# Designed miniproteins, single chains, continued (3), part 33

Each design is a single chain, and the fold is of that chain. pLDDT is the mean over its residues in the fold that is shown.

## One batch from the design tools (miniprotein)

Design m9114
Fold by ESMFold2-Fast:
Structure m9114 (fold): chain A 135 residues (1-135)
Amino acid sequence: SSLYDKTVSLLDQAYKAAKTNIEEALELLRQAIETLKKIKNPTIEQVLELLQMLFTVILAMAEGLGMPQEVIDKMLTLFGELMMLANDPTVSKEELIEAIEKVRERVLELLSDYPALREIFDEGIKVLIELLKKS
């Protein structure tokens, strides 16, 4: 399959592992990010789908780690608002990148007590921003 399809598969596996084995989910996320780095000339649609999948995995892992519900709710709100913006055809790519960077900063603060998840989320978002710039 394409590198995009492989990344989608790895993110789906990470989501499923997040409910049973956090260490496996983290390793699958690392593999997904390594595959993401190899994608050339992605479409905007593909990058946004991968972004949404990353958010879904992060929320599942936060639940699996027993994070406080108020932290999970804050992340859910941030991700939901960002995806609404991403689906607005009047929003420029530059405005979308700025919004992703602001969400990244806020989520990294919320993940301060979870360094492994914080690091992998940060790396994943940075790669997705670079892919958006190439789309």
Scores: mean pLDDT 89

Design m9115
Fold by ESMFold2-Fast:
Structure m9115 (fold): chain A 85 residues (1-85)
Amino acid sequence: MTKKLSPLQASELSEKFEEVKQYARNGDFQKALEILQQTIEKFKDENPAAAAILQETLKRLSQTTDGDKAIEIIDDTSKRLASLM
């Protein structure tokens, strides 16, 4: 069953996504992946649907070394999570 994201959860995710995009822009893909994985661990019990979307994003990010592509992946994830609001 799909649970809606709270405004506070949405705000936290937005802040984490900006951090991930910043590391990706700097070519630090390892750090970007670590932050995303930690975010998934926090959300897996609170909102499994959001965690599943984030896990797919983690897989896509692990397959790229292009900062612009990484930013597109994160922005697409934000759009998908908006469907849970």
Scores: mean pLDDT 79

Design m9116
Fold by ESMFold2-Fast:
Structure m9116 (fold): chain A 93 residues (1-93)
Amino acid sequence: MVEEAEELFREGLRAFEAGDYEEAARKFEEAVELLEPLKEEHPKLYALAQAALGVAYRKAGDYEKALEYFDKAVEIMTEHPDEEVEKQMKELA
């Protein structure tokens, strides 16, 4: 499941780079859905997917949804110490 979510996240990034922000948002939404039951085990990836979804909505012109997903990403990071995020970033780099 986490590997599938990572693949969807990468597909979303490719769509974003191509300027297809609506497709990017769709892929990031699918990644978020797959990561929701794993959010305690993979909080960094879950927060990154939420933040990426916010960026994609901002680029697509949906500022209300963009702020909603940015707020969700911040909330996740607040529930998980920065030290845990740093450790996961080093492992995934």
Scores: mean pLDDT 76

Design m9117
Fold by ESMFold2-Fast:
Structure m9117 (fold): chain A 87 residues (1-87)
Amino acid sequence: MIPKELKEKVLEVVREALRQFLTPEQADRVVGAVQKLFDEREPSITEVTQAVLDELRRLGVSTPMALEAAGAVADGIRKLLEEEKKK
């Protein structure tokens, strides 16, 4: 599970990963969906990637692009968590 203390860093990772796929306004909507997850519980990487996929689907993003974008988000979060484990 991703600690709530890492919420801001995870939201930053999501926004950066989506910059190449989405407009800033679309990326903010996806970031909002992830923020809501953290407000409710400490999510897993799978829960975050599922929320990203669900919001991309609502935005009308194609399945291949949505999967690529969600993969980029998952990779960014894994890297963040690996760095935090070293502390």
Scores: mean pLDDT 82

Design m9118
Fold by ESMFold2-Fast:
Structure m9118 (fold): chain A 86 residues (1-86)
Amino acid sequence: RPSLEEELERLEKMSLKEQIREAVLLGGEATLLYLHLKLKKAPEELIEAAQRVVDITQEAVQNPEKIKELLKEALRLLHEIYEKLA
């Protein structure tokens, strides 16, 4: 996975169409992570954080005017989950 810094830099250069695609892809990744964490009986905090990433990406797709800020929040939270799992 690219670093948080690299992903945030890419997001700044994305068109709206690319940002919507990124939101869908991040939502899929977060959904798979959520299911994996539940199967592994991970701490509830991490399961809730993964669900929060899913919720943010769904909000981003529905609210294009807020999409960049929502995707930044989703990326920061997703990277925090991966750091805690390492």
Scores: mean pLDDT 86

Design m9119
Fold by ESMFold2-Fast:
Structure m9119 (fold): chain A 110 residues (1-110)
Amino acid sequence: KLSIEEFTAKLQESMDSLLEDLETLSEEERLEELLSNTYSAFLFAKTLSPEERAALIAEWRKLLDRLRAKAPEESLPIVDKLIEALEALEAGDYEKAEELLKEAEELIKK
């Protein structure tokens, strides 16, 4: 298991890579990478204490907000679904968070 600090650092590295290559974010493979990273954060958050979970969600939300501000218009519906999934996770609604992640996956494949 990774520490929160190590996991957060890896998520930041992945997000910085996506931010550097924003012109390709509308590509299916890049959106799948973003979804995969968000799903990994979701699964890891479920194993954490409430305090640690809130901290992880807050940091991941900041990264998604930065991405959304610079993302191509075509990718915004997917980024918005990922943000909604984090909001559901923060509220403790894991079922809704998982449904929103699945909806994001369906949008990528269309």
Scores: mean pLDDT 75

Design m9120
Fold by ESMFold2-Fast:
Structure m9120 (fold): chain A 68 residues (1-68)
Amino acid sequence: MELKVKNELGIEAIIYAPPVSELKVGDRVKVKIDGHELEAEVVKVEGDDVITLKFLSSGATATLTVVK
């Protein structure tokens, strides 16, 4: 499914993933941000609305909050 999220700077992105409640550390997700599609790995899930991802191409991490 598509999850609308915001990063720590308020930049909006879309994650193509299962529902947040089904996400686990180690899951691979696709992120669409600023016209780019990036592959990322889930490194942390907090509650049902905060996800920390590691981008596979750069190794950079981002904390994303689900927009409800």
Scores: mean pLDDT 74

Design m9121
Fold by ESMFold2-Fast:
Structure m9121 (fold): chain A 71 residues (1-71)
Amino acid sequence: DKEKAAKSLLETGDRLVEIAKQAKTAEQLERMSDYLDKYAELAESKGLEEVAQYLREKSDELRKKAEELRK
């Protein structure tokens, strides 16, 4: 069921983003970003391209925040 898979992946992604808001180090943000990328790959493998794109965008946001913390 693609709809159920999409909801599950989006909820997981949103949870990772919420955890990332509590992150205090660039390394923690990069780790959360890596998890988002893995779930995006899983979404792509299931044909959930919009979900994959959303997760990759969230991953990119976290990587930019990690770079800011390193400055």
Scores: mean pLDDT 83

Design m9122
Fold by ESMFold2-Fast:
Structure m9122 (fold): chain A 98 residues (1-98)
Amino acid sequence: DLAAFQAQLDARDAATRRAVAAQTEHADKSLRVLQALEAAERARREELRKSGKPAPDIEEQREWRRNLIREEGAKEGLPAEVQEKLLSLLETARRQGA
């Protein structure tokens, strides 16, 4: 029956659309977290420049970014697993960009 076959295709398409929507929601929230991190890092660099103090070491910078991602991610409602993946992707991108 062609109607039964069409119903199966429609169900698969609906499932695919729901999966894409969930991915898009997390992507939008992750982008907002990244924008907040970029703004905070810019402000921190400006304060260090004005104070003449040396930059924090790499471990202090990593912990600061982790804490900021947790705070901003919690505000956006991102799951902890997504927050950890975001931090891992940022560290990988910085390593490849250096």
Scores: mean pLDDT 73

Design m9123
Fold by ESMFold2-Fast:
Structure m9123 (fold): chain A 57 residues (1-57)
Amino acid sequence: MTTIYLLRLPDGRWLAGVKIDGKEGGLAGVFDSKEAAIAAAKEKFNITGEFTVVDLS
């Protein structure tokens, strides 16, 4: 299972990270919206199948 982790920053931006079962994940970056963060994480890590979003805020 692939998991996208989101953390809302005090300035309203979103930190996005990815964890993939059986593989090392990483940081996608910081984005202006939750939707942008998810989209960028999907593109950066080639997430085309099932994934879970976890909001850590």
Scores: mean pLDDT 81

Design m9124
Fold by ESMFold2-Fast:
Structure m9124 (fold): chain A 94 residues (1-94)
Amino acid sequence: MKKLEEVIKKILELLREALKQETLEGLKAALERAIKKLEELKKEYEDNPEVVELINKAIEGLKAALKEPTKRGMVLRLIALILDLIGDLIELER
């Protein structure tokens, strides 16, 4: 449980940093850096399938955001991912 909680919090921090970007190019660069960091994190937790599944979900969400043609579309997809991750974090309280 605690490992999954820590990973969710790390992902949320990466998304918060990405959302601070004012330009489309800056946001894309931040998302690409986040994907690379998450792929490294996935290798660290490769023996924990629940954590790997969560990281894969985050990577897929970030890749979907990168396919959006507008900054607004990207931001909305990131907000949806953040809300989903917060929901997962709340479920782990039990």
Scores: mean pLDDT 81

Design m9125
Fold by ESMFold2-Fast:
Structure m9125 (fold): chain A 89 residues (1-89)
Amino acid sequence: SEVDELLAKIEARKERMDALVAETLKTATPAQQAELQRLWKEAEERIEYAKELIKTGDPRKQTIGLFLLLAVESEIYLLIKQIEKARAA
């Protein structure tokens, strides 16, 4: 179904974020590791909530779920970029 296709795409996006988090953790300081792990745990919970909104089949709730996923990705990528910048200088 369309819902199953959307859920599969969300899972693929989560796997990409997980891989980037894992890579960043290899070169992060202990403090940065703790912060990134805490944010990723919160992100995982928000992604599960987004999936529940998508599963409703309600177009409004599905749109909110997709925007929530985008916000989560943006927060994770911003922290990763900040950690990489700190490492480079």
Scores: mean pLDDT 87

Design m9126
Fold by ESMFold2-Fast:
Structure m9126 (fold): chain A 57 residues (1-57)
Amino acid sequence: MRRLEEGRAFVEELIARAPEMSPEELAAETARRMHALGLSLPEINRYVREVVEASPA
């Protein structure tokens, strides 16, 4: 689905920006972007965990 493709692109962008953001800011931004795409709460939580876990910090 197009929404999932957009979600994956945002995850990649946020991981690249992770060194400039705190884990809390990164999680909040990820959740906000995924919610704006119309994803369900379980999907939003999954992407938030993925971005935070992939953070090099």
Scores: mean pLDDT 70

Design m9127
Fold by ESMFold2-Fast:
Structure m9127 (fold): chain A 75 residues (1-75)
Amino acid sequence: DVEKARELLEEMEKALPAAREELAREYGEEKARVAEEILREAIEEVRELVEKGAPFEEVVRKVQEAIARIAEAIA
């Protein structure tokens, strides 16, 4: 479902500023900056997947990988 993948991409882009601010409040500025870098990279990777018509399941895997990387980076 390519349309679901596009909707997820749009939501990720919209949510980034608020998520970054929340992370800064909870984990501090430095950890929030690292998490933002990982999120921006994930957004670009998801955008490429959407552009080539990848299945939604592949997009979800990319998002899960990004979440795992953030968890490791802020630990």
Scores: mean pLDDT 81

Design m9128
Fold by ESMFold2-Fast:
Structure m9128 (fold): chain A 90 residues (1-90)
Amino acid sequence: SVTDRARSARVGAQSLLRISTDPRVREAARLVIRAADHLINQDYQGAIRDAQRAVRIAQRAIRDGVEPELARRVIRAAQGLIDLAQQAMS
């Protein structure tokens, strides 16, 4: 279900937040957690907004060479939540 996938993404983002030492990557991981919570509450627009912001912050971290592997994992999680929210609204 969408809820189960959102819960899985939330757990993954919590792990990223625990591992990351960079404030920007940590902020992006927190935004993924918030996006997952929005999805669980069926706030699809809120999920897309916070996930898109997470992608932008993580992309900037990659450009700056900051925790690029963790930042890519944030982008993958955020993009997955955007796709789930868009599919649920269709």
Scores: mean pLDDT 91

Design m9129
Fold by ESMFold2-Fast:
Structure m9129 (fold): chain A 74 residues (1-74)
Amino acid sequence: AEAEARAAVEKALKEGEELIKKGKELIDKGEVAKGIGEILNGVGKKVEGLLTVRKLLKEGKISEETAEALIAEI
């Protein structure tokens, strides 16, 4: 259960990071407006991940140590 919850958050954080990287690549290519849009989407995914960590911690589904490790990836 905790391992599954951790994997779901890690996936969301990785997806957010990939969107941010894609956005930066678009800006470098000259597609600035589209690049900013992808960065905003990626930041939104990271915020969603943080909210999920907070929820799981409040529900007792993950330990404080697991929450700290996940937050460090944001």
Scores: mean pLDDT 81

Design m9130
Fold by ESMFold2-Fast:
Structure m9130 (fold): chain A 80 residues (1-80)
Amino acid sequence: MEKELKEELEKIKKLTNEVKENPPKSRAEAMKLLNEVSDLMHKIEEKLKENPEGASEEVFEIYNQIVEEVLELYRVVGSL
């Protein structure tokens, strides 16, 4: 779980940087990006619910970092 979450965090960080350099050109493009991130977050939450005893302090710390990166991505994408 920890390794998987850290990998997802890296993906979101990369996506945020890519969006900063090349912002969505249309509302449809922005919506697709937000939906992809939402789907990713849903999968992470489902994994945490499936194995609550596997949710160590380290896992929660990484999850908090993922949430923070997702919020940064939403800020960068802006409103629809």
Scores: mean pLDDT 75

Design m9131
Fold by ESMFold2-Fast:
Structure m9131 (fold): chain A 81 residues (1-81)
Amino acid sequence: SIEELEKELKELLIKAANLEPSLFSAILQLVSEVAKAKSLEEALKIVEEWIKKHNVTNEELIKLMKEIAKIVYEIRKLRES
């Protein structure tokens, strides 16, 4: 359900904020951009470009950002159904 995905998104955002508090505003901006993606492939490409732009090397944060993108994309798809 959308409610379950929104709960998971919130938990992932809290984990990301704890790993890198200085990037939290940039992460919220990324979520907004991912929400506009037309496909999962585009959503993941947005994340890859964001990782390069912010020079993110923390593998745990990279994994979290990809998971966040997938959930944001799924929430948008369900809202359009």
Scores: mean pLDDT 84

Design m9132
Fold by ESMFold2-Fast:
Formats: C-alpha cells, sequence, structure tokens
Structure m9132 (fold): chain A 93 residues (1-93)
C-alpha cells in the first residue's frame, strides 16, 4: 500500500529525469507533477494516510519547481525520493 505510493514517486522522478536529459525542463516538471497526483490517489485508496500523501506531494512539488527553474533531473529525483520516504514513514507509524 504505502510502497505503491513510493513506487509512483520513484516513477515520477524517472519521468522527470528523462525530460531533463532531453533538455526540456517543462516536460520534466510535468512528469513529476503527474505522478504526484497518482501517488495521492493511491494513498487515498489506502496505500497511505492523507498526511503521507500531503508529504509526498509537497516533496515532489519542490522537485518539479526546481526542475522547471533549471535544477533539472537531479532536483526532480531528489523530490521523488523525499516523497517516497515520507510515504514509507507514515506507513511505519
Amino acid sequence: MAEEAAELGERGAEAAARGGAAGNPARAAGGALANIGAAVEAALRGAGTMEAAGEAGEAGGKGAVAGAEGGGAEAAERGGREGAEGARAAAAS
């Protein structure tokens, strides 16, 4: 359940990394944001708590913004990892 939200966060980071590698920061940010939405939906279905979904969304959102501003794949990947950790921590609680 929480692992599903974490996997979606990781997939978002991968999509953002691919966009960054292509030299398109907007595409990288879009990929990250789309997968944050999927992670929130998974959490609402019982993959995590609403709190975990909020944390994952916030971390991914920061990564997406940094990516759009030229932080690229590294910032998006960092955001995805933080979101995944948040989801796992909430599941452990």
Scores: mean pLDDT 53

Design m9133
Fold by ESMFold2-Fast:
Structure m9133 (fold): chain A 62 residues (1-62)
Amino acid sequence: MEEHAKLAAEGAAAAGYSEERAREMARQMDLQGGDKGSEGAAKNAKESAHGGAAASGMGYLS
């Protein structure tokens, strides 16, 4: 999970979530629905990291 957590943090930050918020969201999803939620969050952030982490890093803060 460490590698997934790092990818999730980078991708989520680029998408407008800080690594701390992304980690907290994944934790709540895990708590609510089990590890499936955290897995989905990590996968989504990984996709974002590959798609535009560098370009998006300027601030998708919302």
Scores: mean pLDDT 55

Design m9134
Fold by ESMFold2-Fast:
Structure m9134 (fold): chain A 85 residues (1-85)
Amino acid sequence: SVEDLVQQLVELITELAKENPDKREELEAIKKQIEESFADYKAGKITREQFGLILIAAVTEAKVLGAPQDLIDKLSSLVSQIVKS
């Protein structure tokens, strides 16, 4: 389900934040943005397209913060699955 895919995104970013305490604040902000935008999407306040763009931006921010390429690939795969569902 979309909820399971979003949960996986949140868990991956949570793990990245634990491994990178110097970037924890920025990574927790990304996590909050994902959670808040998902709540807005579920409430019908934003479209699937808008939610997808927010998730793409979140993955880009994680990459800038130094997330390894294998994690970026996994996050991108989850975002693709969410957008097409």
Scores: mean pLDDT 85

Design m9135
Fold by ESMFold2-Fast:
Structure m9135 (fold): chain A 90 residues (1-90)
Amino acid sequence: RAEEIAEELVLGEGTIRQVLLLKELPEETSDEEKQAKLDALYEEQRRYAEERREELIELAEREGLTQEDVERYTLEKAKEAGIDPSKYSL
C-alpha cells in the first residue's frame, strides 16, 4: 500500500545517507562525533519524512509504485554512491 511504499522510500534514502556520511568522515573521527552526525541526520530525515508523508503517499499512488520499484530505486542509488547493496536492505 502507498503508506508502506512511502515509508520504505524514506528508510532507503536514510540508510544510503548514513553510509555515505560514515564513508566521508576521516578515520580519526571519534565515535562520539560520528554518533552526533548520525543523530543529526536521523532527525533531519524524520522531519523530512513527516513533512513529505502525504506527498510521498500521493506520489506512490499516482505512479503505482510497488515494493519492487522501491527496492530497485534504492539499489540503484546505493550503487551510484558506491555502496554494496547486499549489505544494506533498503
Scores: mean pLDDT 69

Design m9136
Fold by ESMFold2-Fast:
Structure m9136 (fold): chain A 66 residues (1-66)
Amino acid sequence: MRKFLPATSPPSPAVRGPDGKLLRAFEFAGKLVYAEVDENGNITRILKPSEVPEEVRAALEAAYRA
């Protein structure tokens, strides 16, 4: 049975970025939003799309959609 869930999605698996930090992506209001996480999966920083290099953003989107 369907449940009310307005424009939310589970976060992606953690992916290691070029600076060695683990990153996750999640969808909010039809957009992907990114966050840095530590080795334990705790969010350490929320990233704006403009703060994420295009290469890393593309990799996270691919991992999220895979």
Scores: mean pLDDT 64

Design m9137
Fold by ESMFold2-Fast:
Structure m9137 (fold): chain A 90 residues (1-90)
Amino acid sequence: SLEKLKKEIEERLGKKVRISDGEIILPPLSKEEAEIVLELAKKYGDKFTLGVALYELGRYEEAKELFKEVYEETGSIMAENLILKIDLDT
C-alpha cells in the first residue's frame, strides 16, 4: 500500500511526505535518509520511490532503469522528467 509506505517513511525520518498522482513526493533527504527510503521502497515494491532513493544516492543508471519501467507502465510525467534530468546531468 502506498499509504503504508508513506506512513513508515514519515515515522522513520520524522518528515512529512505527500502523495500526488499516485506517487510519493519526498522532502529533501540526507544520504542516511535516502538509504532508509531505499530499504522501505524495496520492502513495499514501489518502483518510483525506489528510483528516487537511488537518484538521491547518486546511483543514476539504476534510478533511470526504474523510471523507464514506471513510465512504460503508467505514463508518469514525473518519471519522464527524472529520466530527462539524468540524461542532461550525465
Scores: mean pLDDT 85

Design m9138
Fold by ESMFold2-Fast:
Structure m9138 (fold): chain A 94 residues (1-94)
Amino acid sequence: MEKKREEEIMKKIEELAKKGEEEIEKNKDDLLKALEIALETMREIAELALESPDEEIRADAERMLESIETYTEELREKVRKLMKEKGKEVPPLP
C-alpha cells in the first residue's frame, strides 16, 4: 500500500511499453517508422518517470530524455544521408 504512486507510474510505463511493441510489430516492414515509434515510446516512459516521488529516478529520467533527444537527431541525419546515397527521395519528416 505504500508507494502506490510509484506502482501507478510503473503500471503506466508497462502499458506504454506494450503499446509501443504492438505498434512496432504493425510497422515491421517500415524500419524508419518502427524506430521512430520505439524512440517516442522511450521518451514517453522517461517523461512518466519524471513524475516519480524519487529524486534519483527523476534525475535519471532527465538524463534519459536528453540522451534520447540527441540520439534521435543524430540517427535521423544518418538515415537521411544513407537514403540520399542510395538515390531514394526522402519525404519531409513530420
Scores: mean pLDDT 71

Design m9139
Fold by ESMFold2-Fast:
Structure m9139 (fold): chain A 87 residues (1-87)
Amino acid sequence: MEPSKNEILLSTIGNAQNGGGMNGNLSAATAKGLTEEFAETRDRALEIIEKLGVTEGEVADIVTDAVENNLSAEETLERLEERGRKL
């Protein structure tokens, strides 16, 4: 079956980070449980990225950390904004 755009985005984000996650288990859980929640986060994240200059690699770090810690879309967006402000 073809992966959803959200699954592709989350997988791309996770792969782009390459910062050393201890497990690839995150991608599977994200793809199944969090696809719709991360669709909203994706759209808002892209808006924040454009405004604050956050790179996809930095978004990958934040999104994968959010999945690992079971954060909401709003919490993920806050972390993206924090990263953008520190760039």
Scores: mean pLDDT 54

Design m9140
Fold by ESMFold2-Fast:
Structure m9140 (fold): chain A 88 residues (1-88)
Amino acid sequence: MPPEIAGEGAREGGKLAFEGGKNATQSTAAALSAIGGAIEGGLYASKGDKEKAREAGRLGRETAEKNGGEKGRKGGEIALEAVERAAE
């Protein structure tokens, strides 16, 4: 189910993104961005809106990178991949 796939990506991506932050605020922002993008993308995918699902995941990845650097980017990519899979 798309929400379950997005949830798993949120957990894995959020953990990795959190490790990339330089302080608690940036780590939390990176994790929440990856998690939020995956959850929002999963919700759009469950409604059949594949374009909004992908855009939500992409925006979550970009924001996770801004706060978590390379690990934030990789965490966001895991979340985006889960959204892409849910949107298929």
Scores: mean pLDDT 75

Design m9141
Fold by ESMFold2-Fast:
Structure m9141 (fold): chain A 55 residues (1-55)
Amino acid sequence: MEEVTLTAEGETIEEAARNLNAKAEELGLKIVGESVISYDAETKKFVVTAKAVKK
């Protein structure tokens, strides 16, 4: 199965991670890679990025 890179953002790390999981579920994907957490100072939001594959 092809890996897809998913990203989501939120005002907190917890919210960004929750948004990423929700996005994966809506797309029928499961997160299988290492999650990378960063802060975007311009938007003042946390960004979470991870690799996902089809369930």
Scores: mean pLDDT 79

Design m9142
Fold by ESMFold2-Fast:
Structure m9142 (fold): chain A 88 residues (1-88)
Amino acid sequence: MTPVTEEQKKAKENLRKELYEYVEEVLKDLPEEEKEKVFGYIDLLFEEIEADIEELKLLKKTLKERLENGDVKEIVKEYEEIKERLKK
């Protein structure tokens, strides 16, 4: 494993926090249950993917674009599918 510096850990958590903030802003009118599923999807991406900071930045950009395009239902479905796969 490539050693992760404290700066890289902080950058990763900052990207995660920025996504959380964006979701709260864009999905403020969504039911809390749906928001929790989107947050769960973000958590899965950041916890399960051994990604470099550059890859995480790309994932953040892609997710923001999907949220802007109204792909919330698709994101929720993907989260449930990944969650089910992880149980097995």
Scores: mean pLDDT 73

Design m9143
Fold by ESMFold2-Fast:
Structure m9143 (fold): chain A 66 residues (1-66)
Amino acid sequence: DVDKLKKYFDDKVKDSQDKSKELTDEGNKKASESKTPSEGSKIVIDYKKKASDYTLKALKEAHDKV
């Protein structure tokens, strides 16, 4: 059963990393379309925060189920 729990956790980690990367890439794309450097920086920061929050929430939910 330890192997099943480890696989479940590893799968959740990978899924959260893939989603985090998707959010980061989206933020970078939106920032490149911004009209000012200040606006672009804010967009990048906002999306990095969303990516981090998503990863932490997903990992916490996976841990709580173990």
Scores: mean pLDDT 78

Design m9144
Fold by ESMFold2-Fast:
Structure m9144 (fold): chain A 77 residues (1-77)
Amino acid sequence: SDAALRAAEEAARLLGLRAQELLKQGIERAEVEAESVSGARARGVLEGNIVRGTVTVGDQTFSFEINVETGEIRVTP
């Protein structure tokens, strides 16, 4: 649903902000997670300036990819 996709995008955005702070500290490889106030849970792996992972919203799962340098976020069902 649109609501689940928006929740997933929010969780991915929060995870991207955490990854950006790690990258600013020179950390180029880490497991990263975030949870949105809407209940979406994002988990991913930072490698260089890219984070890839999944977001779970209830029983729905989305994949994501974030470019930490540009701030570009892609979330797919």
Scores: mean pLDDT 87

Design m9145
Fold by ESMFold2-Fast:
Structure m9145 (fold): chain A 126 residues (1-126)
Amino acid sequence: HMQKGGILPIPVEKAKEIFPEIKDIESAFLVGFSSYPLSPSRIYVAKLIKNNDNIIGFIAVNSKEEAERLVKEFKELGVNAKIFTGDISKLKKKTIYIATREELYKHYPKAKEFLGPNTVLFLKLK
């Protein structure tokens, strides 16, 4: 994985430990993600969402301003992107959810073990 956008599978049981309320997890994986706007790795992440109907992505960022900018960027790439507020009842497939690390780890502390500054966590649902 010498290029940005490398894929790393994670065990379904570990994904369930991160998101215990999400019961229909079929597979989970991490994708490398560039901090640079409109980078090839960000375009690749957008294509993964577009090409998979049963996928949800999660990104943790350092600030609310970064989260808001990233939502706008993914929408410009034609992807459903939203700020994640911890409310799982509103989670939609084919969507990428962006939160500050502080807010995400408050609701899902186990996510800290897998979400670095330059990664997306994808859940593929049944």
Scores: mean pLDDT 77

Design m9146
Fold by ESMFold2-Fast:
Structure m9146 (fold): chain A 79 residues (1-79)
Amino acid sequence: SLEERRRRGRRAKQIGEAVSYAMELAKNEGLSDEEVKEIGREVARDLEAHADSLTPEQLRALAEEKVKEYIKKIREKKK
C-alpha cells in the first residue's frame, strides 16, 4: 500500500541517517575504512531489528551506543 511504502521509505531514511552518523563517529575515532564499513553494517542490522519501535531520536541514540560498543571491542582486540 501507499502507507506501507511511505513508512518503509521513512524507516530506511532514518536508519540510513543514523548509520551515517555512527560511521562518522567511527571514522573520527581513527578506525580504518574497512572497520568503519563493518561497523556501519553491524549498526544497520541492529537498527533494522528495532526500527518499528523507536523514534528517529532513539534510533540515533541506539546507533551511537552500538558504535561505541563496537569501537571498544575492536580496540580491545588490538591490545
Scores: mean pLDDT 81

Design m9147
Fold by ESMFold2-Fast:
Structure m9147 (fold): chain A 86 residues (1-86)
Amino acid sequence: EEKIKKLKEEMIEKLAKKIQEILGVSEEQARKAAEALLEDIESGKLSPSDIKSTLEKELGKKLSDEQFEKLLKAINEILEEIGAKM
């Protein structure tokens, strides 16, 4: 209940920070992208193609392969960390 809600908020914050660090986008854009990505993850859309599509749509730009690979690593690390707490 409250624990799950706090873990989701922590996940969004961590994802948004990594999106900002890797892509150099605004905090607002990064948070919006992180929220959309979390919704996709919760619905089972975990393929690299789906993740890339969601990020590009929310940020309004195409990602380089290098930027996307760094983001995938960060996303997987965050999911593993938060998953261990659930």
Scores: mean pLDDT 79

